# Ledger of designs, part 35: designed miniproteins, single chains, continued (3)

Each design is a single chain, and the fold is of that chain. pLDDT is the mean over its residues in the fold that is shown.

## One batch from the design tools (miniprotein)

Design m9192
Fold by ESMFold2-Fast:
Structure m9192 (fold): chain A 90 residues (1-90)
Amino acid sequence: FEKRLEELKEAIRNGDVEKLRELLEWFEKEGLTPEQLEKLKKAMLEAAPKVPKEKKEEIIEVLREFAEKTEDEALKKILEETIEELEKVK
């Protein structure tokens, strides 16, 4: 799980839309524990300010897609909070 969190931070920092989609699908499928959700939230919020400007819109769209699709209310909230942080990046 920790390796996936590092890959997630890397994907957001690099604007790697394909890798981000892959990782979000994996987290959705695994059904995260409350502890894992807290770690995911921290990782996403830490990485969000470092998103490349040219990839910001694409990253937001991927997060919005997963937030709309997920049945996990805690995951949905994390995705929505991450979108909010991304929107603050100029």
Scores: mean pLDDT 75

Design m9193
Fold by ESMFold2-Fast:
Order: structure tokens, then C-alpha cells, then sequence
Structure m9193 (fold): chain A 80 residues (1-80)
């Protein structure tokens, strides 16, 4: 997994911050619902998004950020 130093050196830091904020909104919404299944699903989405962000930072390949964005779009639709 990339270190904090690798993340801070990433040219994608601003894009990553936007993805993390969207992920936080999904998780906060699921927690506010009180539905354990939605909370669990939001946790799974968060894990997948973080895995894609880590690959993007580690490899420098923007395609992983695009994959993370697609995961978030599907989760926003699914958990709406």
C-alpha cells in the first residue's frame, strides 16, 4: 500500500480528496439511515474506492481514479 509520503507527492492529490469526500458523504448517509445492511454496503464501497485510490497513487495510472469514480456513482444510485 502507498505510504502517506507517496500520497502527498501524488499529482492526483486534489482528485483523490474529491473522491474521499464523496465516499464520506455516502458513509455518513448510510449511518444516518440506521440500516445495518446499508452501513455494511457503504463500508464495502469505501474499501473498494480506497483500493482503487491506492493503486492510482502507487502506479500513477489515472484509470484507477476513473474506476473509483464509477464505483461511487453506482453506490450513490444504489444507496439513494
Amino acid sequence: MPTLEEFEASEYREEVDELLERMKEIMDRAQASGDRALIRRAGEVGREVLEKIYEAVKTGDKKYLEEAEKILEEAERELA
Scores: mean pLDDT 76

Design m9194
Fold by ESMFold2-Fast:
Structure m9194 (fold): chain A 110 residues (1-110)
Amino acid sequence: SMLRERIRRATREAIRYVEAGDEEGAIRAIRELTRLAVEAIKRGDLEAAREGIDGLVRVAETAVENGASERVLRAVLEGLMEILRAAEDKDIILRAIGAILRVIGLILDR
């Protein structure tokens, strides 16, 4: 779907901003990735929604590896919580919960 392609691009953009140390750019890209994932849920594109959740986790992992501030990790957590609030499908709910727990673990290990 076009939405999956947009989610993959948004994930790559967020990672690029994190790697460049551009926290403002990273937060904007994370919010766009979150918006696209929520849109995927609302349209019933569960595969795109899963890719959005996985993308946010990859952004959080990259943020930790690059010493990004907790502001970036907080933006990822806020995005995952927004996805969880929008989710109605059991698989998406469980995947979002797992992603939230993983990102919290990354924050606590810093």
Scores: mean pLDDT 90

Design m9195
Fold by ESMFold2-Fast:
Structure m9195 (fold): chain A 90 residues (1-90)
Amino acid sequence: MMIKAVVVINGVKDGELRTLIVTFENGEIVEVEDLGDMPFGEAVELAKEKYPEMKTKLHMHESELARKLAEKAAEELGIEIVNAVAFIEE
């Protein structure tokens, strides 16, 4: 079953605060959009506008699935997570 998810991550890379939108398909990262120092809330709204088909929003501190996706992206991209939200297609 194809699982499509969009994860917005706010974290630290090389001592700098970074916000990213990471797109997953079948558990693999397929796209990364680097938003630089964009505020996390603005990046979340941008992700909602860019991916309106992603109806379910899961916070990393409330969902093991969201946390696992955020941790996978952080590990692959070398980011220390501060906050993350996953948008899942139902």
Scores: mean pLDDT 80

Design m9196
Fold by ESMFold2-Fast:
Structure m9196 (fold): chain A 72 residues (1-72)
Amino acid sequence: SMVEERFLKELRERLRELHQRLLQLERQNAPEEVIRQVALEYLRRVLEIARELGMPEEKIQEIEEAIAEVEA
């Protein structure tokens, strides 16, 4: 869908640096706690973008559940 394509484009453009940071931490075998913290930051930014673009409530809930699961 057009909305889904726009969402993916915004994720790539706005979260490129954060995604690259995650890849670097994985490559460096950083502690799980550090990787988890950066992953949470990434997911929270994904949620922000999803809300800005008016993504369906089902998609918003999926992202919120992913955040809660990583925080647990």
Scores: mean pLDDT 85

Design m9197
Fold by ESMFold2-Fast:
Structure m9197 (fold): chain A 99 residues (1-99)
Amino acid sequence: SFIERIKKLGEEALKAAREKNIDELLDIVSKISGMILMKANEEKDEEKKRLLMKAKDTISEGVIKAVEKIKKGSPMEEVEKVLKDSFEEALKLIERALK
């Protein structure tokens, strides 16, 4: 399913962050954003489209914060928390959009 694919990519993003592989993290997030944009473009309901776009923006904001923390040498626990929280929020928005 769409949600299962996003969850798997989210786990891959967390792994890339743990390895401090910023390039891989950004590539994975670009892929997730593309998938959400395609899904939003197929959506005819304006509210569901807005939820999908908000989910995309939530993930993008989380990744920007995570990358900044990695570059500053912040504890990995803080990096993981930012990513997990943003993915959890985004998944709730996606689930609401796909109901």
Scores: mean pLDDT 88

Design m9198
Fold by ESMFold2-Fast:
Structure m9198 (fold): chain A 62 residues (1-62)
Amino acid sequence: TITLPGTMSSLDKAIELAKQGKTVKLVGFRHPVALAVAKTLAKKEGLKVVDETDTSLTIAKA
């Protein structure tokens, strides 16, 4: 699992890595809205949510 900061600037890299077959964990989201947006964008890109907490999101290829 690759761990990246839970920021919107890390999301593009996280999506690219997940599309390559890696499991990516975004940690330390400061705002629930940012996590919700990241989750929506990952799903739109055809990725699955493997795990979710109040401040983290783990994504992988579906």
Scores: mean pLDDT 81

Design m9199
Fold by ESMFold2-Fast:
Structure m9199 (fold): chain A 85 residues (1-85)
Amino acid sequence: MTAEDHAAAGERIAAELAKAGIPEELVEKVKEAGRNGDLALALRIGFEIALLRGYSIEELREEIEKYGTEESKKVLEEFIAEVKK
């Protein structure tokens, strides 16, 4: 993937999140993560949105195990550690 592909993906996701009523602050952070190619930040924002929508930590783990990489698993575990403080 190129940096341009990441930016385009971030903008598309942000537009869908805005239509779903997600707070503008999180929508802007998704666009920023896409522009910067910051996949860890993009993943963390996605996890926050999923929890706001009623997903459980176990459901997030199942999704990352099914679709994620070792890097995304690490980001999820770091996110879970922060949430469980």
Scores: mean pLDDT 70

Design m9200
Fold by ESMFold2-Fast:
Parts: structure tokens; sequence; C-alpha cells
Structure m9200 (fold): chain A 64 residues (1-64)
């Protein structure tokens, strides 16, 4: 579920619920974008490192 994905992102990255929801919205709005572009957008909006952004994206792609 969406709530389970948000909780897993928070657990994996230490981000707040609001930051995790923002990451999921970026994915939902940019589903056709390549992974590199999604990671860039996540970093720009949240201040995440490349590794944190990549971890969040992987969780979304596997569980959402």
Amino acid sequence: SEEEVIKEIMKATGFTEEQARTILEIYKENRDAPAEELIRLIQERTGASWLEAAKALRIIEEKY
C-alpha cells in the first residue's frame, strides 16, 4: 500500500513522512522518466544524497 511504501522510505532514509510523500509524488508525476532523472528530482526537492534517493526509488519500484 502507499502508506507501507512511505513508512519503508522513512525507515531506509531517516526522512520525515512529508519528505517520503514528496518522493512518492515525484515518482507518480514522472513515471516515464529514467531513474537518473528521478534521482536528480528527488535530490533537488529533498536535499537527499544520491544513495538515499536511489534507495527510496528502489523501494517505490518494488512495493508500489
Scores: mean pLDDT 85

Design m9201
Fold by ESMFold2-Fast:
Structure m9201 (fold): chain A 77 residues (1-77)
Amino acid sequence: MLTPEQQALLEEAMEVAAEAEARDLPEETLDEIGALVQEALDAIEAAAASTDPAEREALLARAREAIERARALIEAG
């Protein structure tokens, strides 16, 4: 079961992916956004599987950074 923080980050990653697909963005930009969304999803999944609080915190920080970068690309396009 995901924590509220993990669930919120997963929802944000899915929203970013949906918004990117709805935009008429260049293919190169969509590929970069897709890679960032995948990085965030992988980090969230790893955090959910981890029993180490410090590892979970680091992974969730990586997910947040990837989501923020993806959002910046959408806003710039």
Scores: mean pLDDT 82

Design m9202
Fold by ESMFold2-Fast:
Structure m9202 (fold): chain A 67 residues (1-67)
Amino acid sequence: SEKRQFVLDAIRFAARELKKRGYSKEEIIERVERVVQALADHYGLSDKEREELIEEARKIVEELFKE
């Protein structure tokens, strides 16, 4: 969905900025998980959509640290 893609793009941007500022992979994962939970609550996402977003957010951060 459009909302899902927007959230994932925002997570990619935020994760790259945090990495540039010297945050560890573990610190970034913790922060993006908190952001996804807050956004899921704000937009009234289902538990399934929340879980899928958390999984995708974690994958984005993992891939960023392989660069």
Scores: mean pLDDT 82

Design m9203
Fold by ESMFold2-Fast:
Structure m9203 (fold): chain A 64 residues (1-64)
Amino acid sequence: SVRAIAARLVDLVERASEMARENGLTEDQKVQIFVELLREAGVDVGEYSTSDEILDAMARLEAG
């Protein structure tokens, strides 16, 4: 379901944010971690999206 997909994406956002916080990384580096986690899950968005577009998507996933 769309809800199950959304829940998984939120989990990946939370994981990327935690890894970035633990390692003192920038927002751009957090985006790279998120893109890599998505790629591991079978989703590739990094090639076609800017860091700002991905940050906006991450914020929307966190907001609902």
Scores: mean pLDDT 73

Design m9204
Fold by ESMFold2-Fast:
Structure m9204 (fold): chain A 95 residues (1-95)
Amino acid sequence: SALDEQLLAGIRALSEPVLTVPIELAKQGKIDEAREVLEKALADALAGSHALIDQLAQYVGDNGLTLDLSLEELRQAADTIPTEAAAAGRAAIDA
């Protein structure tokens, strides 16, 4: 409901390919492809999440809005959420 919740949902959505696509490839026995796709998806999720925060910071400034979470906390989430998805994906591929 808050703008922060929408941003966190966006970061999670950008991070879904880090987990879902590599696991599906690993289930097919395509382990090397799964690892390659995971690393690319992680890089894309990190870049996209930080770009989303930069867009939010601009939007908040332009419209005089307030956030429940600090921009620092949101930037930490942009690193943490994709990185945790990647750790889970790597663990699932290695299982």
Scores: mean pLDDT 82

Design m9205
Fold by ESMFold2-Fast:
Structure m9205 (fold): chain A 56 residues (1-56)
Amino acid sequence: SDADRRSTRFLESRGLVPKDGVFDELARQRVLGFQRRHGLPDDGVADDETQAALDA
């Protein structure tokens, strides 16, 4: 979705996902890793909680 694409671009700017054009699968895996490291629900979606953790 557009929201997922925006979240992926945000994560790319932080170096959390590769800039290779394979956003859906690799972005999910990178988001899961970030969420696990920060004690967030590991659902693989760059939701509001994940984005707030990046801004903290």
Scores: mean pLDDT 63

Design m9206
Fold by ESMFold2-Fast:
Structure m9206 (fold): chain A 65 residues (1-65)
Amino acid sequence: SLDDALAAARVDVEELIKGAEEAVKQGRNPATITTAAGILLAASGQPEHLPEVVEAIDKAAEEKK
């Protein structure tokens, strides 16, 4: 069903946060990672989780400095 397909396509927010933090720590641009995360969350129907991902990205960027 469509609901089952959408559930299977949902982004794991915890794994997205881990991946975003790792990418920033490895030198990827935080703004680019934030944009990519926003697109993925919007496409999966989870835009409400974007603030949590942004906070994790910002923290990782500060720790890298």
Scores: mean pLDDT 77

Design m9207
Fold by ESMFold2-Fast:
Order: C-alpha cells, then structure tokens, then sequence
Structure m9207 (fold): chain A 80 residues (1-80)
C-alpha cells in the first residue's frame, strides 16, 4: 500500500545515518514496499522519496542499487 511505502521511506530516511544493520534493514523494507506499488502510482512514490531523502537521495539510491539495481535505475529515471 502507499501508506506502507510512505512509512518505509520515512524510516529509511531516518535510519540512513544509523548503524549499517539498521540502515540495511530499512532500505530492504523500502525496496519491498516499492515493489508492491502499482505502476500508475510509481511517479507519486518517487516524488515522496525525493521529499523524504532530499540531499541524501543519491546515497539512498546507491543503497537501493546494492539490493536491486533495476529498481535503482527506475527510481533514478523517475526522480530526474
């Protein structure tokens, strides 16, 4: 759901500067939540990621790319 995705994105943004274990867990949850978003809502989800991460977006996309390179490429396109 979009609500689950928004919660996962907010948590990932907060955990980006936490321990590597907490950061990896938060990013993994974010990846799984995004995969459940329907195609027609992906632009909205990407806009929310830009809002939540701000200047940390590139760092977050690099972490996502370690788990799912194809998804990271899609998100880079949607957030450009």
Amino acid sequence: SMAEFRAAASLAALQLNSSPELRRAAIARLVEAFKRIPEEHRAEAAAYLREQFGDDLDAALAEIGRLDPALAAELRRLTA
Scores: mean pLDDT 83

Design m9208
Fold by ESMFold2-Fast:
Structure m9208 (fold): chain A 92 residues (1-92)
Amino acid sequence: LPSREELLAEQKRIQEELIQAALESPEKAVEAAMEAARRHFELTAPLANEEERERAERILEELLRELREALENKGPLPQEMVEAIREQLAAE
């Protein structure tokens, strides 16, 4: 099982990569956010009890839903949305 310190270090790296991607293009930001959400879920799943696992799954589903809506509308993804996704992934 990854330690809490290892999880926090990975979250920091994911956040930095997400910020860099957002500066390049909205499309890259969406891809980075989806990858970040998937990795966060994989890292936390083995640590979770049933309730924590359900919470993590709901967070992931919500993020993926928002990302799908942004892609479907073919509009530029606002930096505020990228920031919100980053904060959601960093939530304790």
Scores: mean pLDDT 59

Design m9209
Fold by ESMFold2-Fast:
Structure m9209 (fold): chain A 94 residues (1-94)
Amino acid sequence: SAEEELEAQADELLTLAGIALKELEEHSSDQDFIERMRELLRRLEEAHAARDYEGLLATAEEFVALLKEHAKTNPEWEPTVEALEAKVAALRAL
């Protein structure tokens, strides 16, 4: 059940990160930022596929840190950052 819980939390985190990227692509004109976030999502997908939860957590923390920086000038992103930070914290607690 511990592995099943890790898989479930990792899947939810990947889903949230994917939604965040899609919203960035729809609402942001910062192509360099979008490309960096897209590369991080690819790394999240690779870690998830490999069941590398340590690598997934590290990449997710980097994804959240970049989005948090973006939220400093785009405060509409603060709720998304908080949701992703909560998922990272939940995954870390497992």
Scores: mean pLDDT 85

Design m9210
Fold by ESMFold2-Fast:
Structure m9210 (fold): chain A 121 residues (1-121)
Amino acid sequence: SEVEAQYRALLEEEYRLVEEMALSIPSLQPMVEKIRAEEPNTQVRLRLLEAELFRHLGLDVDEFYRLVRQWLLGDEAALERLREMIPAEVFPHVLAIIERRRAALEASSDPQALLDLLFPK
C-alpha cells in the first residue's frame, strides 16, 4: 500500500539519521562500524543502533516513545520533556528524526494508519 511504502521509506531515512546520531558519540563509533559490517538489513541495523543508543543514554524506551507519540499528536509540552531527558549535544539529532516523522504524518494520505505502523500496540 501507499502507507506501507511511505513507512519503509521513512525507516530507511530514519536509519541514516540514527546512524549519524550514534557516530556523534565517540564511544559508540566501534559499535556502528560492527553493525555496518555484520548486518546487511537496514531495518535490523536501525533496531540494533536504537538499542545501543537507549542503553548508552540511559533512556526509558517506553517513556521516550510515549513522549514522541504525544508530540506527534499535538502535545507541544512533550517536546520540552524530551529535551530534559536527552543530552543537549544529542537532542538536535533526535529532533531531526521526530520532525521527519511529523512531516511524514502531515504528508500521508492515511496518517492514522502510518501512526499505527510507527507505534504498534
Scores: mean pLDDT 86

Design m9211
Fold by ESMFold2-Fast:
Structure m9211 (fold): chain A 64 residues (1-64)
Amino acid sequence: TEERVFALLSERFSPSAARVVLEALLAELKNGPLSDEELASVAAMARLSPEAVRRAMEEGRRLA
């Protein structure tokens, strides 16, 4: 569930980063996989590396 994903990402990173990553996961569900350009934008918004965002999204997909 979204609530479970948000809780775990908030624990791993921050509530702000968790919100950005959750929004990216929801966008991916609606529009298909993020491009490298979209992923870089998400990373900048979350203040994470693109690699950290990829890991967070993989973890979120597993929990959803």
Scores: mean pLDDT 78

Design m9212
Fold by ESMFold2-Fast:
Formats: structure tokens, C-alpha cells, sequence
Structure m9212 (fold): chain A 85 residues (1-85)
């Protein structure tokens, strides 16, 4: 379970980086798709962690919180890019 959560967090990081790459290229549609996938992966990780009693829970929760902030930042950039286009 904890390893599954860690793999999900690594996947979310990859998806966020892909969203940033596409946004930097001006591909708003692809950026939005990858960001939506990152949100889904992170939501699943949050749900799994909420049911966990693992001693690593606090550290994993902090990582989830930081990734949520990154998703919010990229979402704001996507919305700004759409408004400007």
C-alpha cells in the first residue's frame, strides 16, 4: 500500500512536469489533459493514504500537500493562458 502510494506520487510528479512542458510550448489542451490526470492520480493517493495507519503517513501527506499546491499553480497558469488566447 505505501509503495503503491509512493508510485502514484511519482506518477503525479511526471504528469505535472508534462503539463508544464506543454504549457511552455503553448499547447494549452495537452497541458490541461495532463494536469487533469495528475489530479486524478493525486486524489487516488489521498484516498489510499486516508485509510493507512503507516508511520510514513505524515511525510506522504506533506508530499501530497506540496503536489496539490503545484497542481493549483499550473491550473492558474492554464486558466490565464486560456483567458489570454
Amino acid sequence: MVEDIKRALEKAKELIEKAREYLDQGNIFEADVYLALAEIVLAVAKLALSRSTDPEKEGLQKEIDELSKEIDEVNRRVEAARAAA
Scores: mean pLDDT 82

Design m9213
Fold by ESMFold2-Fast:
Formats: sequence, structure tokens, C-alpha cells
Structure m9213 (fold): chain A 89 residues (1-89)
Amino acid sequence: MEKEEEEEDIRQLMETLGLSEEEARRLIEKAKRAEALLPEYMKQAQEAYEKGLPGREVVLELTRRLMREAGLSEEEIEKLIAAIENASA
């Protein structure tokens, strides 16, 4: 529905990671597949909340594992996490 946001995400990935439009689109598709695994990772986040662990750090670790399962390289994962950190700073 929000096509404008998807187009901006593609542009940001192209500028941040230096990817082509096609590569950025593939990355987004892998991210959508990672969202399919989100329910399982949400359960782990819930357990971490009950244990009193910091939510942001747990989410970042879970995000790393999700992206890795989706087939992203460690370098791509680190760049994406750095972009998320900059957005929240």
C-alpha cells in the first residue's frame, strides 16, 4: 500500500550499501522472507523481556540471525544494522 516508503527504502539501500536497484530489490525480498520467521523470533524476544534483558540489544541479535537465515552475508548485515543504529540515534 505504501509504495512511496518502499521506493525510499530502495534508494536508501542503494546509497548506503552502493547497490544497484535490482540488488536492493532482492535484498528487500530476502527481508520479506525473514518476516515470515518473525513469529518464532518474537517468542524469543518475549522470553528475553521476561528475563529482564535489554530489548534493543536482543532485537538486534535476533535481526542478525534472521538476516543470516535469509541468506545475507555478514558484511551486508553489519551495514544494515549500522544504518538502523544511525536512524535511531
Scores: mean pLDDT 71

Design m9214
Fold by ESMFold2-Fast:
Structure m9214 (fold): chain A 78 residues (1-78)
Amino acid sequence: DEAREEAVRAAIGANAEYVAATLLSRGLVSGEAARKAADEAIKENNGLVGRKGAEALVEASTGPAEQVAEAMRQAHAS
């Protein structure tokens, strides 16, 4: 899915806590999933989203792929 891959690419290199907060504010992920992803990024990648973390966040999301991609792009731009 192109939108899913766009979401992954948009998240990579963004601040993980900011991505998590943006997805949470839009109801696209659970608080537990968002916190876990942010904590792992802080420990493993200096708080930045890596490809594995981005893929996990997209997999944990409950919204349409296009909506998740938009949220990821907005978080990265902020």
Scores: mean pLDDT 79

Design m9215
Fold by ESMFold2-Fast:
Structure m9215 (fold): chain A 92 residues (1-92)
Amino acid sequence: MEELWKKMEELAKKAEEAIKKGDYEETVKYIKEFAKTMGEIAGMSEEETKKFEEALIKMYDFKKKGAKQEEVDKYAKEYNSILQKLADKIEA
């Protein structure tokens, strides 16, 4: 669990760097790896993990295709809520 959490943090950092560089393919790659790692930590099914992966990619696509920041923020709140819940569970 702790090793998976560290891997998830590393993947999140790599995704952020890819976003800053405007590398769509690299960003999607790290988002997928991040979602899979988070799915393992949270005990999500393969289907739930795929849905989470799709949601993250869709949020990034919305931003890239000129969606308003407010729409992106709706998905970001859900994402951050999941992260906070996982962090609290690991630290407990």
Scores: mean pLDDT 69

Design m9216
Fold by ESMFold2-Fast:
Structure m9216 (fold): chain A 95 residues (1-95)
Amino acid sequence: DVARRVREVLARAAEELGRLEQAAAWRAASDEFMRELLERFEEELKKLLEAIKSGELELPEEIKKVFEELYNTPDPVERVEKYIRFHVEQLKKEK
């Protein structure tokens, strides 16, 4: 179940950041909400990559490579997990 897999990824990321209230909120979220969240993520990722390829958006090479790897990941849940992992690691570096 895609919704359950996405929910677990988001909840674990929040727990790793010490955001236990947010983790509980993710675990309580509906399957419909998780499915819609995944659909919005896919739409936004597609738009972002099109902007990068057209030259409308300039990003550091290292960030650009991360998004290209996400686009080349065929499983949508694995794609979300990779993005969330990258985001969590960036937040840890800022603290």
Scores: mean pLDDT 77

Design m9217
Fold by ESMFold2-Fast:
Structure m9217 (fold): chain A 78 residues (1-78)
Amino acid sequence: SAARRAAVEAIQGAMQEAGKKMYESGTDEAEGKAESPLGGRGEARVVGDKVEAVGEAGGRRFRGTLDALTGEATVEEV
């Protein structure tokens, strides 16, 4: 659906910003926020070797996780 797509794009943007801030600071802590052109909002934070994110669009909520060691990402509706 459009809501899922908007939330997923916002999650990806937020995860990218969190990863960039972590890389720039050289710490294990960073957070990022992003908005999708499709109307989604996302927030992400670095938790050890993972980046965790949540995104919302159209009243639906999604959770994403990126594993920094394997590069694998997952997104699920919550």
Scores: mean pLDDT 73

Design m9218
Fold by ESMFold2-Fast:
Structure m9218 (fold): chain A 75 residues (1-75)
Amino acid sequence: SLREKTQQMGDEIVAAARAGDLETAEELAKKGIELRVQSRIEQGLPAPSEEEVKKRLELTLEWLRDIYERAKAAA
């Protein structure tokens, strides 16, 4: 299901960020956002605007970099 795929991608994204592979984490985050948008549409909910999707991606990438910095500081 899209929910299971979204959860799996979320776990993979965090693991990549913690490992310092921000390139992979960012790529997976973009795909995860696409899956969340698709899931919303399938549920009959209003699709987020292109601007909202872009902003969510920006916030997600900032969050991933924060995870990486915390993991680096804790090592």
Scores: mean pLDDT 77

Design m9219
Fold by ESMFold2-Fast:
Structure m9219 (fold): chain A 87 residues (1-87)
Amino acid sequence: SSTEEKIKELLEELKKKLEEIIENEDDAQVANRKIGELVKETSEKIEKIINESDLSEEEKQKLLRKADGELVRIYIEAQEKIDAKAA
């Protein structure tokens, strides 16, 4: 669906922005703060897109669970990359 495509695009944009932060921020605390802010903003955008969509309630719940899982994985992977760069 167009909703699934929009979510995928937001997640790919998030990954790209997180990679730019990791590359350009030498301060791990600053990088972690910026990453947390972007993940939160992306989560809010995804929730809004899903809630405003014309999808069934079941499809909305499925997409919310999937998006939340993907956001958690992206966040953890970004934190691991910051920790690896700091080591």
Scores: mean pLDDT 87

Design m9220
Fold by ESMFold2-Fast:
Structure m9220 (fold): chain A 91 residues (1-91)
Amino acid sequence: GSEAGREAAKKGAEAAKRAVEGDFEKAKEYALEAGRKARESGGPPEDVEGAVGAAESAAERAEEGDKKGALRGAIGAAISSIGAEIGAELA
């Protein structure tokens, strides 16, 4: 299975939780980890790039203090990482 894809989804979910809590430093940290793990997943390129782009957006928005933007990006990273995990297992 795609352990990296599972970790990416987990980190994306944690980034979303921290963004809701207003912990933008941790939201940024977990978003960047989600992007890194998504790249390691070996899933379909579209799902990997979607997860990385969403994770980078979440990290940037967290740095800006944009709670809504950080949350949206973090959720997007988690969802795309699930797609990358499933795609890797079906290959």
Scores: mean pLDDT 79

Design m9221
Fold by ESMFold2-Fast:
Structure m9221 (fold): chain A 81 residues (1-81)
Amino acid sequence: SMMEKLREQGEKYMEEARRHTDAALASTSVDEAKEHLRKAGRYADRAIKLYQKVSEQLGKEAAKEAQELADRMFAALAALK
């Protein structure tokens, strides 16, 4: 169904956001870390938007997980000066 495809796409974007967040935290270069955090933010935003289009029950849980990921990215950005 269309809803299942949206959920699967959201899951893929969330996995990419996590991957880039972890890569940023492991980076030894500020430029490398910034590039990964930029990509992580974009993927997390896309995941949140897709999950919010799915049924309220699934969307709320997924959006909460995506928000927690965004909070991790914000903390990482604050550490990069």
Scores: mean pLDDT 77

Design m9222
Fold by ESMFold2-Fast:
Structure m9222 (fold): chain A 90 residues (1-90)
Amino acid sequence: SSVKIYLEVVGTEDVPRRFELSEVEKSQDEIEELLEKLKNDGEEGDVVTGRTATSHMIVVTPEGPRFIEVRVTFPSDDPMRTVYAVIEAP
């Protein structure tokens, strides 16, 4: 099953830039590895109580390279699997 992931880059601008994962230059496999790991955990209907995964990576966006911290959270009782990504870019 495909979960639509949006990466929001918060930099020096007051308005975050939002990119779909497919719009981000995939020179960094770490995001896709992290997402696949999170997708594969709990696929058998296990109750996931507030699981969060954090990774630090460089992401190449249309606006250039960004150093980011990605925090991905799965809410426990969402029938629509929701993934929240919090991105901090200096």
Scores: mean pLDDT 44

Design m9223
Fold by ESMFold2-Fast:
Structure m9223 (fold): chain A 68 residues (1-68)
Amino acid sequence: MLKLSPEIQKFVDEVLEKARKELLSKEEIDEILAELRALLQGQGYSEEEIETITIALGTDIELLNKER
């Protein structure tokens, strides 16, 4: 698994905590993933790393939403 910077890890953790507390809409999920992608690009992550990290977060959110 790719090691995340503290800033990216904090973003991911905050998103997952929100997803546990409330159902995220498709639009909100898309906005979150777009924001994450922009942050990763700004920090110099590779295209492959960005894709891996955004897919992983999207999958985790989908899994949490299915528990509802």
Scores: mean pLDDT 78

Design m9224
Fold by ESMFold2-Fast:
Structure m9224 (fold): chain A 85 residues (1-85)
Amino acid sequence: PVLRVTEDDSVDEILERIEKLFKEGETRVLVEGLSEERARELAEKARELGYRAEIVDAEEGTVLVTLSEEEEKKLIEEEIKKEFE
């Protein structure tokens, strides 16, 4: 899916939206509408959380965030737990 954001959206709010989409079964999220500086900040924070993040177009503020193998495994384990609880 594509998330269109503005400079009014905090990087933390964008990450929360990405994480929600990952919990809903998405494995890739394209974020559009960032400044160059915010694109770098989002990519850095996503990587700190264990996600893969690539700046696709720095001038247009486009970042692709994808699940890492480790985080994908954690999400699967959480869904199994919710199913049986």
Scores: mean pLDDT 74

Design m9225
Fold by ESMFold2-Fast:
Structure m9225 (fold): chain A 86 residues (1-86)
Amino acid sequence: MTTTVKGKAKYENGKVTVYVEDIEVDPSAKEVRIEIEAKSKDGTTKKRTLTAPNGLAVRQAVGDALAEIAKEFKDEVEATITLTDV
């Protein structure tokens, strides 16, 4: 199964706020491959690929990656997140 969701992260005054649409993964999958394509306000694109165990770890991994990218850009980023069962 492959699912695409959208996310947003904002870095301001040393604080990061992250929002991700509800992530549903196939409960029979052992691992999930996560592909993140994030775009900053100025149009700069950053891509991340990671793998996480199925369940809460997937949501945590996505949130952490978006927060890291927002800190690097020091501004707002919008992301397309593709989740693929492994």
Scores: mean pLDDT 78

